# Designed miniproteins, single chains, continued (2), part 36

Each design is a single chain, and the fold is of that chain. pLDDT is the mean over its residues in the fold that is shown.

## One batch from the design tools (miniprotein)

Design m5308
Fold by ESMFold2-Fast:
Structure m5308 (fold): chain A 61 residues (1-61)
Amino acid sequence: MSEEEIEKAIEETVERAVKLYRLAHPDASDEEIEAIAERLREQLRRVYKENPELAKHIIDN
């Protein structure tokens, strides 16, 4: 898998997580949402580097 495919999967995951978080916490500030999104991106990048097989499963689903 290319790094580009992994980055795309990360961004799609972050976008969906942010949408769900906003629905659950409508009073959350944009700054708070951005901080959460950035931390999630860092966590996902670390996970994919340690477990590249997980990227395949997420991209295919």
Scores: mean pLDDT 75

Design m5309
Fold by ESMFold2-Fast:
Parts: sequence; C-alpha cells; structure tokens
Structure m5309 (fold): chain A 65 residues (1-65)
Amino acid sequence: DLEVEEVEALLRMAATALGATAEVRIEGDKVVVTLRGSSEEQREGMRKIVDLLNKASGLVELREE
C-alpha cells in the first residue's frame, strides 16, 4: 500500500539517519538505492530497512558500490 514516492522519502530519511552515503531515485515503478563509501554498520542498517520496505511494498532495489 506504500506509494513509490513514500518509499523514496522513507529511504532518504533512513540514509540520513544512518549517516550513509546513498543515492535514492525512482526508476519506473521501483525505487533504486545505491550505497557508496559507507561503513559495514551503515550498509547493514540500510539492508535491514530495504528488507522491511520490500516486505511491505516490493518496490526497492539495493545496489552496493
């Protein structure tokens, strides 16, 4: 029931709260999150949030660089 724009906003807030360097953008009906230069703790935090949001929406793709 989450809209793609709501998922994007939640992911941006999560990245900021975790201090993670992340690019978040909408591609079609999906939200793509790209993690760069983040610690393992920040990456693990983002993975957990992505898993939670995907359980609710199925709209998130996580990319790690």
Scores: mean pLDDT 82

Design m5310
Fold by ESMFold2-Fast:
Structure m5310 (fold): chain A 90 residues (1-90)
Amino acid sequence: EELRAAIEKAEELVKKAEENISDPEQARKLVEEALKLLREYREALERSTDPELLERAIKVALGVAGIAGKLGDFEMQQEFIELVRRLRRA
C-alpha cells in the first residue's frame, strides 16, 4: 500500500538524520523530506485503522520532533508533537 511505503521511506529518512546529527545541514534536509511525506499522508494516517502503521507513524513523528528540537527548529518540533497527539487519539 502507498501509505505503508511512505512510512517505510520516512523511517529510513529519520534514521539517516539521526546518524547525521553532527552535520546539521544534512540532518535538516533528511527530516524535511520525512516532514513532506508525513504532511502528504496526514489525512490518510488519521483515517488509518492499521495499528501497526499508526504506531510506526507515531515513532517517525517523534523522531522528526526530536531531531527538529536538536536543530533548534521548534516550529517543526511543535507541528509533529501535535501530529502525534492526533494519531494517538485515532
Scores: mean pLDDT 79

Design m5311
Fold by ESMFold2-Fast:
Structure m5311 (fold): chain A 60 residues (1-60)
Amino acid sequence: SYAEKAAEAAKQGDAEAAGRYAVEAARLSNRPDAAESARLASKQGDAEGAAAMGALGESS
């Protein structure tokens, strides 16, 4: 899933990749708030924060 890819990127310290995957996860889950938060976290270099927003977007 995109949330898994975002989490993996965050473990590697790749905020840009984590943000890209997290935004996709949130958009596919119809969570525009999470998508915007992931984008902002990625821009700020917060890879873990971006990945967390992706997980929120895909949460059951």
Scores: mean pLDDT 77

Design m5312
Fold by ESMFold2-Fast:
Formats: sequence, structure tokens, C-alpha cells
Structure m5312 (fold): chain A 64 residues (1-64)
Amino acid sequence: SLEQEIVRLEIKYLMFQIAAESSVLLAERSKNPELREQLLKDAEELRERARELQEEIERLRQEL
């Protein structure tokens, strides 16, 4: 159902948020500038993916 699909997307959203936060924490602990930069870029990409999912969730809710 559409409602079940929305719940799946909400779970995926939370997973991307957790992954982004984990990348930031790893970056903070890294003394390697190149690794730190890559981890911060990864976090930004994951947050953008989460934002896209949230927009999709809002669109689907309007169809209910």
C-alpha cells in the first residue's frame, strides 16, 4: 500500500541521517586531512539524499 511505502521511505531517511552523522564523527577523529575531507563530503551527500527522500514522502502523503 501507499502508506506502507511511505513508512519504508521514512526508515530509509533515518538510515541516511545516521550514516551522515557517523561520517561526521569519523571525520572529527581523523588526523588525515584528505580522509576528513572525503568523510565530510560523504556526509553532505547522505544528508542531500535524506532531503530528497523527505520531499518524496511529502509528495506521496498528498496522494493519500
Scores: mean pLDDT 88

Design m5313
Fold by ESMFold2-Fast:
Structure m5313 (fold): chain A 65 residues (1-65)
Amino acid sequence: SREDKKKLAEDYVILGRKAFLEGNYEEALKYYQKALEIYKELGDEEGIKEVQELIEEVYKKLGKE
């Protein structure tokens, strides 16, 4: 269902945030990309925006000390 998909995307965001805090940036990107795909399928504009901002934070860490 749509609600089940949304919960799955939220779980991927949580997993990505945990990986990010541990410095596992590649793993964080993997989880954020999975969440982004689900939010795009659902047309959840707020979820898409949130995950894109989180992906930007990962790239800032990878491109800067």
Scores: mean pLDDT 87

Design m5314
Fold by ESMFold2-Fast:
Structure m5314 (fold): chain A 60 residues (1-60)
Amino acid sequence: MTITKKIPKSYSKEELEYTIEGLKRIAENQAKQAGHPDAKVEVEVKEEGDYYVITVTVTP
């Protein structure tokens, strides 16, 4: 499972971190619902123009 979100660079570093933590929690909850509570959650942050692209990948 992969979740991708784009955040404008005009957001603060705290907003970026808060968004990353929120996406991780969503990914962990979805993994638990799918029967994989011990699934690994990986986060990748890329810069694309005026945006940060956050990708969260869950490996069961």
Scores: mean pLDDT 81

Design m5315
Fold by ESMFold2-Fast:
Formats: C-alpha cells, structure tokens, sequence
Structure m5315 (fold): chain A 73 residues (1-73)
C-alpha cells in the first residue's frame, strides 16, 4: 500500500465514522483491531482520531460548564 493509498483510506474511514455514535465507533474499533491487516490498522487510527476530537470537544464543554458553575458560587 502506498502513502497516497493509506491517506485516501484514512480520509475515507474518518468521513464514514464522523457521524456515528461513540458506541458504534467502539464496535467498529473492535472489528478494526481484530483485523490485523494494514486496512484494519488504518481504520483503527481513523476511528481513534475521531474519538479523540469528540473527547476534546466534550472536555471543552465540560470545562466551560464547570467555570460557569464556579462563577455562580
């Protein structure tokens, strides 16, 4: 698999999993991890990146909510 092919597969998988719930992504992550092929590895990375982005967004929202509560006290 070339560098370009790996990038195309990564981008494709990232786009496919962006709209999925965390539970759906966790199920796909398990399948990707069980698939020890290069494609499975790339899919696992794409899912991980989407999960990380959502975790960061959630952490930002929780931090803002915590600061708002502290301002009210």
Amino acid sequence: MTKEERKELFDKYEEEVKGLSPEERAALQRQADADRSEEGFIRSLAIGVVDLKEAVDKAIKLNEERRELERQR
Scores: mean pLDDT 75

Design m5316
Fold by ESMFold2-Fast:
Structure m5316 (fold): chain A 94 residues (1-94)
Amino acid sequence: SALDELIAAAEAALAAGRAAGASPEELMNLVEKHALQLMLRLDLSPEAVARVSAVLREMAARVEELQAAGASRDELWGVVEEGLRRIIAIVREA
């Protein structure tokens, strides 16, 4: 399905970025890019779009907070990965 293909592309892009040593900012940009593709390609409801947008804002705020606190790369990676998982869950229920 288009949903499964878009999810697989998002997960593959995030895994490839991590393997290539991408910064937390670069990984967040990948999640935002793929979230936008999911929103546009699947014609998500305004309510689902609002929920995805909230997750993206929460992810960015949490990464900034943890970076200021001196969090490790693995902790920052975990926040970005959790953000993508939450977006996928919203899209699957939409």
Scores: mean pLDDT 86

Design m5317
Fold by ESMFold2-Fast:
Structure m5317 (fold): chain A 99 residues (1-99)
Amino acid sequence: SEKVRVAALFLALAKRIDMTPEELEELVQMLKERYGLTDEEIERALAIADQLAARPWTLKEIVEMLKELREATADDPELRKWLLRIVLKYGEKLKKELE
């Protein structure tokens, strides 16, 4: 399912930043609401996100994930705000790793 894949990419990226349990719950609920995911579908998205977050990503994989998420959020200002917040925090984390 494309919706499950997009939710999984969002959640995998969120797992790379220092997100509180409360913020993660808000993101999960937002993805369920905006994509109309069932409880089974969000559980699958979380499982896929855990698998993705458990390994390092290549630059190509990061770029492809961001392109897919950019396209998926193009017409959703609320999800776009969540994406921008996550991307900015992830970028800051990567910057600190390089400094």
Scores: mean pLDDT 82

Design m5318
Fold by ESMFold2-Fast:
Structure m5318 (fold): chain A 65 residues (1-65)
Amino acid sequence: SDEELLEITEKDPKSAESYYLAGKRYEELGDIETAIEYYEKALEKGEPDSEVAKESKKKIEELKK
């Protein structure tokens, strides 16, 4: 149902942290395109005022220029 779909698209701090860590790992490996993708997912799942969301946004801006 639409309600179930909303639940999987809602903010999830654990998923946000996992995506942020994945982004950092791919950035360290030099895979910038994949790193940006994971940072964008972390931003989508993180609370707007969370450290994960703020750092993910900063990383996206830094890597995309």
Scores: mean pLDDT 74

Design m5319
Fold by ESMFold2-Fast:
Structure m5319 (fold): chain A 66 residues (1-66)
Amino acid sequence: MKLDKEEAEKKAEEYQRKGVRALALGDYRTAAEYARKSAEALESLGDLKRAKRAYESAERLLQLGE
């Protein structure tokens, strides 16, 4: 699915904020899910480098939550 540039950036930022809040509550799996959704939004924007870093962050959060 493709998003407009502004919408993709807003979604990435919104998901990042929700992920940070979930992390503060100890919900590592929820934090990882939001990091992944942020990566998907960045990927839709075509910013593959930032998307890759967000996916890596999501994987790290999943490992911490195991």
Scores: mean pLDDT 78

Design m5320
Fold by ESMFold2-Fast:
Structure m5320 (fold): chain A 65 residues (1-65)
Amino acid sequence: GAKEKAYEEALKILKELKEQGTKSLGRNQVTIIAQELSDKYGISVEEAEEAVRKAAKEVGIEIVE
């Protein structure tokens, strides 16, 4: 479904960021990515933020609040 597609795209984004040397994401960066996924897949920003946070944990990128 839409949530699964958003999570798969979040994983791709976070893997690319890690490949480029990104070790952490700030809250503002998480919100920006989540907003784009929300708009693209028609899910809530909250659901998109959960997808981004889950992807970050999976790929080993720290979220800094």
Scores: mean pLDDT 86

Design m5321
Fold by ESMFold2-Fast:
Structure m5321 (fold): chain A 66 residues (1-66)
Amino acid sequence: TFSSVEELLAAAPDFPAEDLRAAISGSRPVPEEVERFLKALAVFASEEGLDVEAVLERAVELAEAA
């Protein structure tokens, strides 16, 4: 269970960057865990008053760096 955007972003390197990009764009089906991760990240970003698009792009950057 994740409790914050910071905790979720720390888990981003565990996901393939291409699956994160595909889920964000809706271009193809992705593993359910990727969909759940991004939905949780977007919800927490919104609740914390952060820029959702910037947070989602940060997750992709962290995944690409792994």
Scores: mean pLDDT 80

Design m5322
Fold by ESMFold2-Fast:
Order: sequence, then structure tokens, then C-alpha cells
Structure m5322 (fold): chain A 92 residues (1-92)
Amino acid sequence: RREEARRGAREAIREANEAALAAEREGALRGAMLAGVAAVAAAAGLAAGEEAGGARAAAEAAEKAAEAAREEGAEEGAREAEEAAEAGRRGA
């Protein structure tokens, strides 16, 4: 349903933002920047106003954040971003 899709997208954005904070705390500044960019992309997807489109865009952004965070050595940030991707998929 529309509310479930929106909730999934919002959860994905929240987890992506949490990944950015976790990456920063671990001292992986580059990882934090990449996670932040993914969070903005997820928010843009939600703003598109399409139920399934918003949730899917958020999931894609969160997956990219997880990959980028792992590459930069921000393991905790990557874990949170993976959780955001799962939340987005549940909302779709």
C-alpha cells in the first residue's frame, strides 16, 4: 500500500543518514560523505511522489552507500546502509 511504500522509503533514508553518522564516528570521513550523498538521493526518490518509485530509489541509494562505505573501510556505516536498502525493498 502507499503508506507502506512511504514508510519503507523513509526508513531507508533514516538508515542511510545513520550510516553517514556511523562512518564519521569511525573516522572514515570519505565513507560518511558517500553515505550522505546516498541519503540525499534516497530523499529525492521519495520526493518524486511515486509510491513504488520512491521506495525503489531509496533502496538503490542505500545499496550504493553500503558499497561505498565498505570500500572506504567504514564497516559500521556499510551495515547501516545495508539495513536501509532492506527497508526500501520492504516498502516497494
Scores: mean pLDDT 59

Design m5323
Fold by ESMFold2-Fast:
Formats: C-alpha cells, structure tokens, sequence
Structure m5323 (fold): chain A 74 residues (1-74)
C-alpha cells in the first residue's frame, strides 16, 4: 500500500508526494527536491506523533494505506 506525505516548514507546504508503507520518509523529501533532514516531526489527522528519524517508514509508525501524513522540518 501507499500513502500521501505532505512536507511542511513553519506552517508552509513545500510539497506533496506518495510513498510506499515500507519506504523511509526521507524519500518524500528527495521526491520533492529537498535534502532529507536527520529527523522530522510526524503529524496524522492533526495528532502530533512526535519526532522520528527520517529513515523511519510509515509501517514502523503503524500507519495504514491512504492515511494522509504531514512531516514537518524542524
């Protein structure tokens, strides 16, 4: 399965891409032409899940296919 990842910085959307559940979140940054940070804040349906390494996959976070995910640059 896949889900949508929206990359944000200081409330501004930088880009949106689709990643597979077993793909590191760092690939979302690369897909929109941004250097992947070491760590990102993950938000799902307005819930702050915390700060995780950008090597973390959606599957490791327990996320399901088609869940919209926001990752914030720190």
Amino acid sequence: GTLTVTVEKDGKKLGTTRVALDTPLSKAFESIGIKAPEKVRVIVYGKDLGVFPSSTTPAELGLQPNTPVVVELL
Scores: mean pLDDT 87

Design m5324
Fold by ESMFold2-Fast:
Structure m5324 (fold): chain A 63 residues (1-63)
Amino acid sequence: SVEEAERVFKEFPDSAIAHYGLGLAYLAAGEYDKAVEYFRKALELNPDNPEIRKLLEEAEAKR
């Protein structure tokens, strides 16, 4: 859930995985603008990740 992903994010705010998890939670909730925000931050922290890039493109297309 978004609430669980937010809890993880608060614990590990510098983690690419935490940003990615929150992006996935927002994408599943239909909050596409927020999903884009967190996927972009995840990609900044881990730029060589094609999975995050693909999901970012998907979220941007759905907003």
Scores: mean pLDDT 80

Design m5325
Fold by ESMFold2-Fast:
Structure m5325 (fold): chain A 62 residues (1-62)
Amino acid sequence: VKALAKAIKDYEAKTEEELSLKKGDLVEILEILDGEKVLAKSLKTGEEGIVPKSVLELLESL
């Protein structure tokens, strides 16, 4: 695990490359894509996609 984060609000995917999240969902951050976006994997569903950093709270950094 590179980093563990929790969704602090619901997020609905805007494109096929984005990941939808519900408040409280845990994700693994796989890569930081730019200052505003990360590639994340949902621990609930196993799906990967792009989410805004603003919807995540970091729990653990490696």
Scores: mean pLDDT 79

Design m5326
Fold by ESMFold2-Fast:
Structure m5326 (fold): chain A 56 residues (1-56)
Amino acid sequence: MREELARANREAQRLWDAGDVERATALVEEAAARHPGVARPVWVDGRPEIELPPEL
C-alpha cells in the first residue's frame, strides 16, 4: 500500500514537471481515494501531493 502511494506521488510529480497539471491532480486524488484513512491529497505551493501518516 505505501509503495503504491509513493509511486503515485512520484508519477504525479513527473506529470506536474511536464506541465500536465490536470492528470497530476487526478492521479493524486484517485490514489488517495483508494486508501481512505491512510492517504490524503494536499496542495503545497500549488503542487498536488499525497500526505502519508508519519509512522515512516
Scores: mean pLDDT 73

Design m5327
Fold by ESMFold2-Fast:
Structure m5327 (fold): chain A 81 residues (1-81)
Amino acid sequence: SEELEKAEEYIAKADEALAAGDYVKAAEYGKKAAEYGLKAVKEAKTAEEVARGIGLALRGIGLAIEAGLKDPAAEELAKEA
């Protein structure tokens, strides 16, 4: 689905931002990945789509939290993920 594709794109962007030390961007992308993952769950028609959406949402939340631990500005974004 489009939502699953966007979630995967934001996970990749969050990983790259985190590796580059851009913690605010990493948290923002992680939050967006979580939002798209949850949208995919709401629109899912199969158990596989639900599982995929949940997995991407949890990964996005995890990346946002990791970024938030390293930068207080990123922590505010992580609270919304």
Scores: mean pLDDT 81

Design m5328
Fold by ESMFold2-Fast:
Structure m5328 (fold): chain A 82 residues (1-82)
Amino acid sequence: SLQEEVDKLIDEYVEFIREGLRIAREVREGKLTPEQVIKWQKENLPKRKEIAEKLRKLGTPEQQARLNARVDEILEEIAKEE
């Protein structure tokens, strides 16, 4: 169903957020070069934007609230570590 497709897009979007945070951490730890980060951004930021646009267009208010809650939880986890 469309709702199941949107729920999968929410999971994919959250995964992009977590991956971006992993990359930021690895840069701080000296494990990634600026060139590797730029390559990842070129390949992944357009995909993330496309998913975000689809979620905004197709997601119900309840699905959008769940997405926002999941992102907020991730940001709170970071704030506790930093």
Scores: mean pLDDT 83

Design m5329
Fold by ESMFold2-Fast:
Structure m5329 (fold): chain A 94 residues (1-94)
Amino acid sequence: FYNEGNELFNLGRYDEAIEAYTKAIELDPNFLKAYNNRAFAYFRLNRLDEAVEDFEEAKRIYEELKAAGKADPEIERHLAVLEAQLKAEGVEIP
């Protein structure tokens, strides 16, 4: 499902990508990359409230990973990009 979502996202099929990422999250509720990529898909559709919710959940999961000693500079960069894009649209991060 996650790889299917990525393929659909790359084709610009954001609604279908969201469905595939949602299935990936149903199978693994801590799948940080699926939340992050679903947030980008919501952002592309201007569904900013859902993008923020997924961003906050990805951030929460990442803070747990950092506490466990599993910090990842790639994940930090992706979260920072998404945060910057949401803020550029005037969205306040809760």
Scores: mean pLDDT 80

Design m5330
Fold by ESMFold2-Fast:
Structure m5330 (fold): chain A 66 residues (1-66)
Amino acid sequence: MTGAEAGAKAAEAAAKGDAEAAQLYGSGFISHGNEQGGKYGALASLAAAKGDNEAGKKYGELARQA
């Protein structure tokens, strides 16, 4: 799973109110992604937890490009 995929899934889970899944996808990306990808994945997960789907999507794309 790429950082962008993990970030997108975290944002989707948070939007549905599934905080457990959102944290799982975010932490999974951090433990397996590269340093820049991990940073953007964490930002995407945080944005998703706060309900900011636009920021989550943007950071997910940055994670994919990292």
Scores: mean pLDDT 62

Design m5331
Fold by ESMFold2-Fast:
Structure m5331 (fold): chain A 110 residues (1-110)
Amino acid sequence: APAPEPGKLVTVEMSGEEWTAFWERLSATRSDAELAAALRETYGIEVGGVLVVRDTETGEVQYLVLQPDGSLEGFATTAATSEEEALRAAAEKAEEYGGPEAARELRALA
């Protein structure tokens, strides 16, 4: 297999129905490998890459870090987790998984 591309940050903004459809599409995948493949094909993220999904109506933000095993680790802004805390947590994991570029961009937003 070719060497993995450096991790990168991809931001997508969506609202209401688009947000719901996005999560329904991801939840319809049968395995972490299918989920990872869908994200790579649609957004071009690799291991250590981060997909930032923002709901433009609610202001909710989800940071999805692609792990070496093909699974996703999610960090969301919630009542208990600030945007800064979610950004820092996602940046730490992205850097750990070989995505220093995505980690740097996330830390700049914190």
Scores: mean pLDDT 69

Design m5332
Fold by ESMFold2-Fast:
Structure m5332 (fold): chain A 66 residues (1-66)
Amino acid sequence: SAEAEAAYAEGERALEAGDLDGAEAYYLRALHYDPTYARAIEGLGRVAEARGDLAAAEALFAAARA
């Protein structure tokens, strides 16, 4: 949906700026609009990776592929 895409774009911008908490919030908002939005789940994986939580990142990337 357009709302999920817009929230995802905000998340990408926040992640690029190093705002990990903001990026997480925006990716979760994208999933609120579209729970199957794989790109937002991948975004959460990138946030986990940036935080150094590699186990969480692996699980999220696997979920995005399912």
Scores: mean pLDDT 88

Design m5333
Fold by ESMFold2-Fast:
Structure m5333 (fold): chain A 56 residues (1-56)
Amino acid sequence: PSEEELREATRAGAGAALAALEAGASQDVKQNAGLRAMAEVLGISVEEARALARAG
C-alpha cells in the first residue's frame, strides 16, 4: 500500500480502537478492532495488517 493508504488505515484503526475502548472493551478486543479496521481499509487480512504495523 501507498503511504497515503497506510495513513488512512492507521487513522481508521485508531478510531475503531478508541470506539471499542469507549464501549468498555478489553485491550485484546480494542487491538483487534483497530487491526480489523486497518485491514479492511487496505484490503488485506488482519494478520497482514498486524505484520505491517510491526514493520512500521
Scores: mean pLDDT 77

Design m5334
Fold by ESMFold2-Fast:
Structure m5334 (fold): chain A 66 residues (1-66)
Amino acid sequence: MEYEVTLDLPVEKQIGVILWLIGEPGVEVERIDEKTYRVTIDQSEEKAKELVESLRSIPGVKVEEI
């Protein structure tokens, strides 16, 4: 599944989120611009949902399915 993730966060916080995502198995992250990333999750639907819910719980983070 593919998602567009916007990190309206300071650079240090953005780095923390990206490092967390890269550490997850089956997750690929591509930077689109200074605050926008394409995240591909090659996992179960349940695991993808858990990761998306975790991302949405962070203030300043927006996640949209593409």
Scores: mean pLDDT 83

Design m5335
Fold by ESMFold2-Fast:
Structure m5335 (fold): chain A 105 residues (1-105)
Amino acid sequence: AKEAEELIEKAEELIEKAKELLKKALELMKQGKYEEALELLEKALELLKEARELLKKAEELAKKLEDEEVKEKILEKIKELELEIEILEGLILIVKGVIKIIQKK
């Protein structure tokens, strides 16, 4: 229980940091600063992937402790995070494409 909760808290901190980077990246994109935005999007993706690994470890601990309530909470967080990761990976590909177009003469 305690170890799983610590992993969840660490994952939530990483998700919060990723959200701050995403917000700043969107502001940069509105200004046409796509290269700076891309750096922040890639950093946010790394944090979300790290958070996912922590949540998967927390799920394994919850399963061993037969803590169904904590397990369900973790599974829902993992599901939401996996969707966010897929969306962000797609956005990174789009931004990379835009940068290539803008950098042409």
Scores: mean pLDDT 85

Design m5336
Fold by ESMFold2-Fast:
Structure m5336 (fold): chain A 73 residues (1-73)
Amino acid sequence: AVSQLQDEIARLDAQIAQLEAQHKELMEQLKGAPKDIEEINRLIGQILRTMGEIMDLEARRAKLQAQLAELQA
């Protein structure tokens, strides 16, 4: 119940933090990339994928937070 939701939220927070670190590194790689359009496009694709994964996890976290709030109300 409440403790399980808190544990799930904590795990999602850890996963989001790891993906945010990966996203930051990809952004730095994009800044340092050579003028190769194929490599730039690949990095952009990876950045967009990582952003999508972060958004999905944040949406899941928000739903768990809403459930936790209902149980605490």
Scores: mean pLDDT 82

Design m5337
Fold by ESMFold2-Fast:
Structure m5337 (fold): chain A 45 residues (1-45)
Amino acid sequence: MEEVEKKARKLIEDARKYLKENNTQEAKKYYKDVEEKAKKLIEEA
C-alpha cells in the first residue's frame, strides 16, 4: 500500500509542479486527470 501511495503522491507532485509553471486551463485539466489517476491507484491498492 505505501508503495502505491508513494507513486500516487509522486504523480500529483509532478502534475502540481506542471500547474505551477503553467497556470493555464490545460495545466489545470492535466492536474485533475492526475488526481483522478492517483485516486484510482490508491483504490486499487
Scores: mean pLDDT 75

Design m5338
Fold by ESMFold2-Fast:
Structure m5338 (fold): chain A 76 residues (1-76)
Amino acid sequence: KEEFDKALDKAIEQAVNTIKSIDDVEKARELADVLVELITRRLAEKYGLSPEEAQEARDRIRAALDKTVEELEKKK
């Protein structure tokens, strides 16, 4: 619901900003993988997500972080 959506959006925003703060693109990729699983797990536990809802959250987080890493690769 609304609270979950806000938490997900905020978690994605924080993760994106964290990835952007890293100078090393390879380390940024490794951290993105860790953050996807960590954020998905925390949200699933906190909001009692079904496996399907957890997968949708994981996919959204992954897409946002992968895009951020790709932008980092293109700029340096």
Scores: mean pLDDT 81

Design m5340
Fold by ESMFold2-Fast:
Structure m5340 (fold): chain A 59 residues (1-59)
Amino acid sequence: MEEAEKLIEEAKEALEKGDKEKAKEYLRRAENQVILLSHTDPERAKELAEEVRKLYEEL
């Protein structure tokens, strides 16, 4: 699984468990990986960036 996608899934799981601090850490790392991904797969990076934004709004 793509590193960015893996971190987003971990953030979702942390949010479902109510661990907002851990979710925030995963989202920060996912954001960095999405930036790196944008250089090789810009369309996928856009989709994952929207997921990250949505999850930040749940914090």
Scores: mean pLDDT 81

Design m5341
Fold by ESMFold2-Fast:
Structure m5341 (fold): chain A 85 residues (1-85)
Amino acid sequence: GVEVEPEQEEELEKLARELEKREEERLRELRERGLSEEELRRRLEELRREVARLEEELRAGVSLERLKRLVEAVFEGNLLLKLLA
């Protein structure tokens, strides 16, 4: 089966943290542009669910190729894609 070693798990956690950070920056920009508090709460809840899902998939051995596609879809041309290449 596909498993992650402790060393790989640390690297995957770092990737998850970087994704969280970039999405939080994006949400901060939306907040500054005057989104309603209710809409911000919905987006934060969706973000938390996606991050939790990514962490579970990474622990289950999801391919880095799939992760790169997800990052591309969310952040479009981010430096993180170059680091994963």
Scores: mean pLDDT 59

Design m5342
Fold by ESMFold2-Fast:
Structure m5342 (fold): chain A 98 residues (1-98)
Amino acid sequence: SLSKEQLEGEILLALATMLVAIARRAYQQGKLTPEEVLEIAEQIRKLVEEMKKLGAISDETAERILKLVDEAIRYAKQGKVEEAINKLEEAVDLAWRA
């Protein structure tokens, strides 16, 4: 059975997954700016930090995911929207595999 903390962590991960899917769809439609993908990446960073705080993921896993999110933020700041989305997709995939 899932603990309350595990369930809350899965909800946060599902939200992060949805944000990445929204970003990918908007990008494919030519509707996603660097500023918007930066905001999405910052929101995903906050969700991962909350998952770490809840103990839903290990500190080691959280650090690995946050590194990918930070790379996405750097790409977004350079106007590299597709590369930023790719890194966010890698971050979410890593979180689901943990």
Scores: mean pLDDT 89

Design m5343
Fold by ESMFold2-Fast:
Structure m5343 (fold): chain A 54 residues (1-54)
Amino acid sequence: MVPEELPTVEELQRAIEVMERLGLTGDATRAADLDGNGEVDLRSLKALYEKETA
């Protein structure tokens, strides 16, 4: 992994899956969908990823 500036949706989705395995099923998806439009926000996913991996 060279460019850390290019967080792919796939990598961020893995962070969501980790949170769901921790028992946050649904809540993790909702937290990543800040817009509430049914689409996951990359910024939200990155925040969850960083929090989970930090």
Scores: mean pLDDT 55

Design m5344
Fold by ESMFold2-Fast:
Structure m5344 (fold): chain A 67 residues (1-67)
Amino acid sequence: SALAAAQARAAAEAAQTYVKAYQQGPEAAERAAAELIAAAEAESPALGRGARRGVEDAKASLAINDA
């Protein structure tokens, strides 16, 4: 569905934003992710949930790779 595709896109963008900002540290990553999530939520709550999912997936991936 169009909604599922939009949520997947929001998740991918949020994950990439988090990983990229993480190069400057975890605080920078959280700040960048929060701004993106807020923008997504302003468009729809469903997009905000997609963005949050992407950040969670990125955090899990980084934790595994830093182990």
Scores: mean pLDDT 81

Design m5345
Fold by ESMFold2-Fast:
Structure m5345 (fold): chain A 99 residues (1-99)
Amino acid sequence: SAAQELVGKEFEYDGSPEEGARKALTEAAREILKRLGIDSKIVDVEVTELPSQKEDEKLFIGRVRFEDGYEVIAFLLVKGNKVTILGAIVLGPDGKILS
């Protein structure tokens, strides 16, 4: 899966953990669609902080919506100045996971 190839990828960031997660999510989502041969524009990017057991780590769930109805959903870990993709899925316009 194109999404699985991004699992474990790290992105450096400046600013807030939420800004870092949003940037990493946006870059990962574009790369996933590019690998699938899909040319579509981002319409919306949502990032939500989830509870974390570690004070030095923040966990986020993110969603990117594309104009043609594709979505990327990812879990992101922010630690220090880096964002790691923990997992990602791609949904087609029909709401099904792309294989």
Scores: mean pLDDT 87

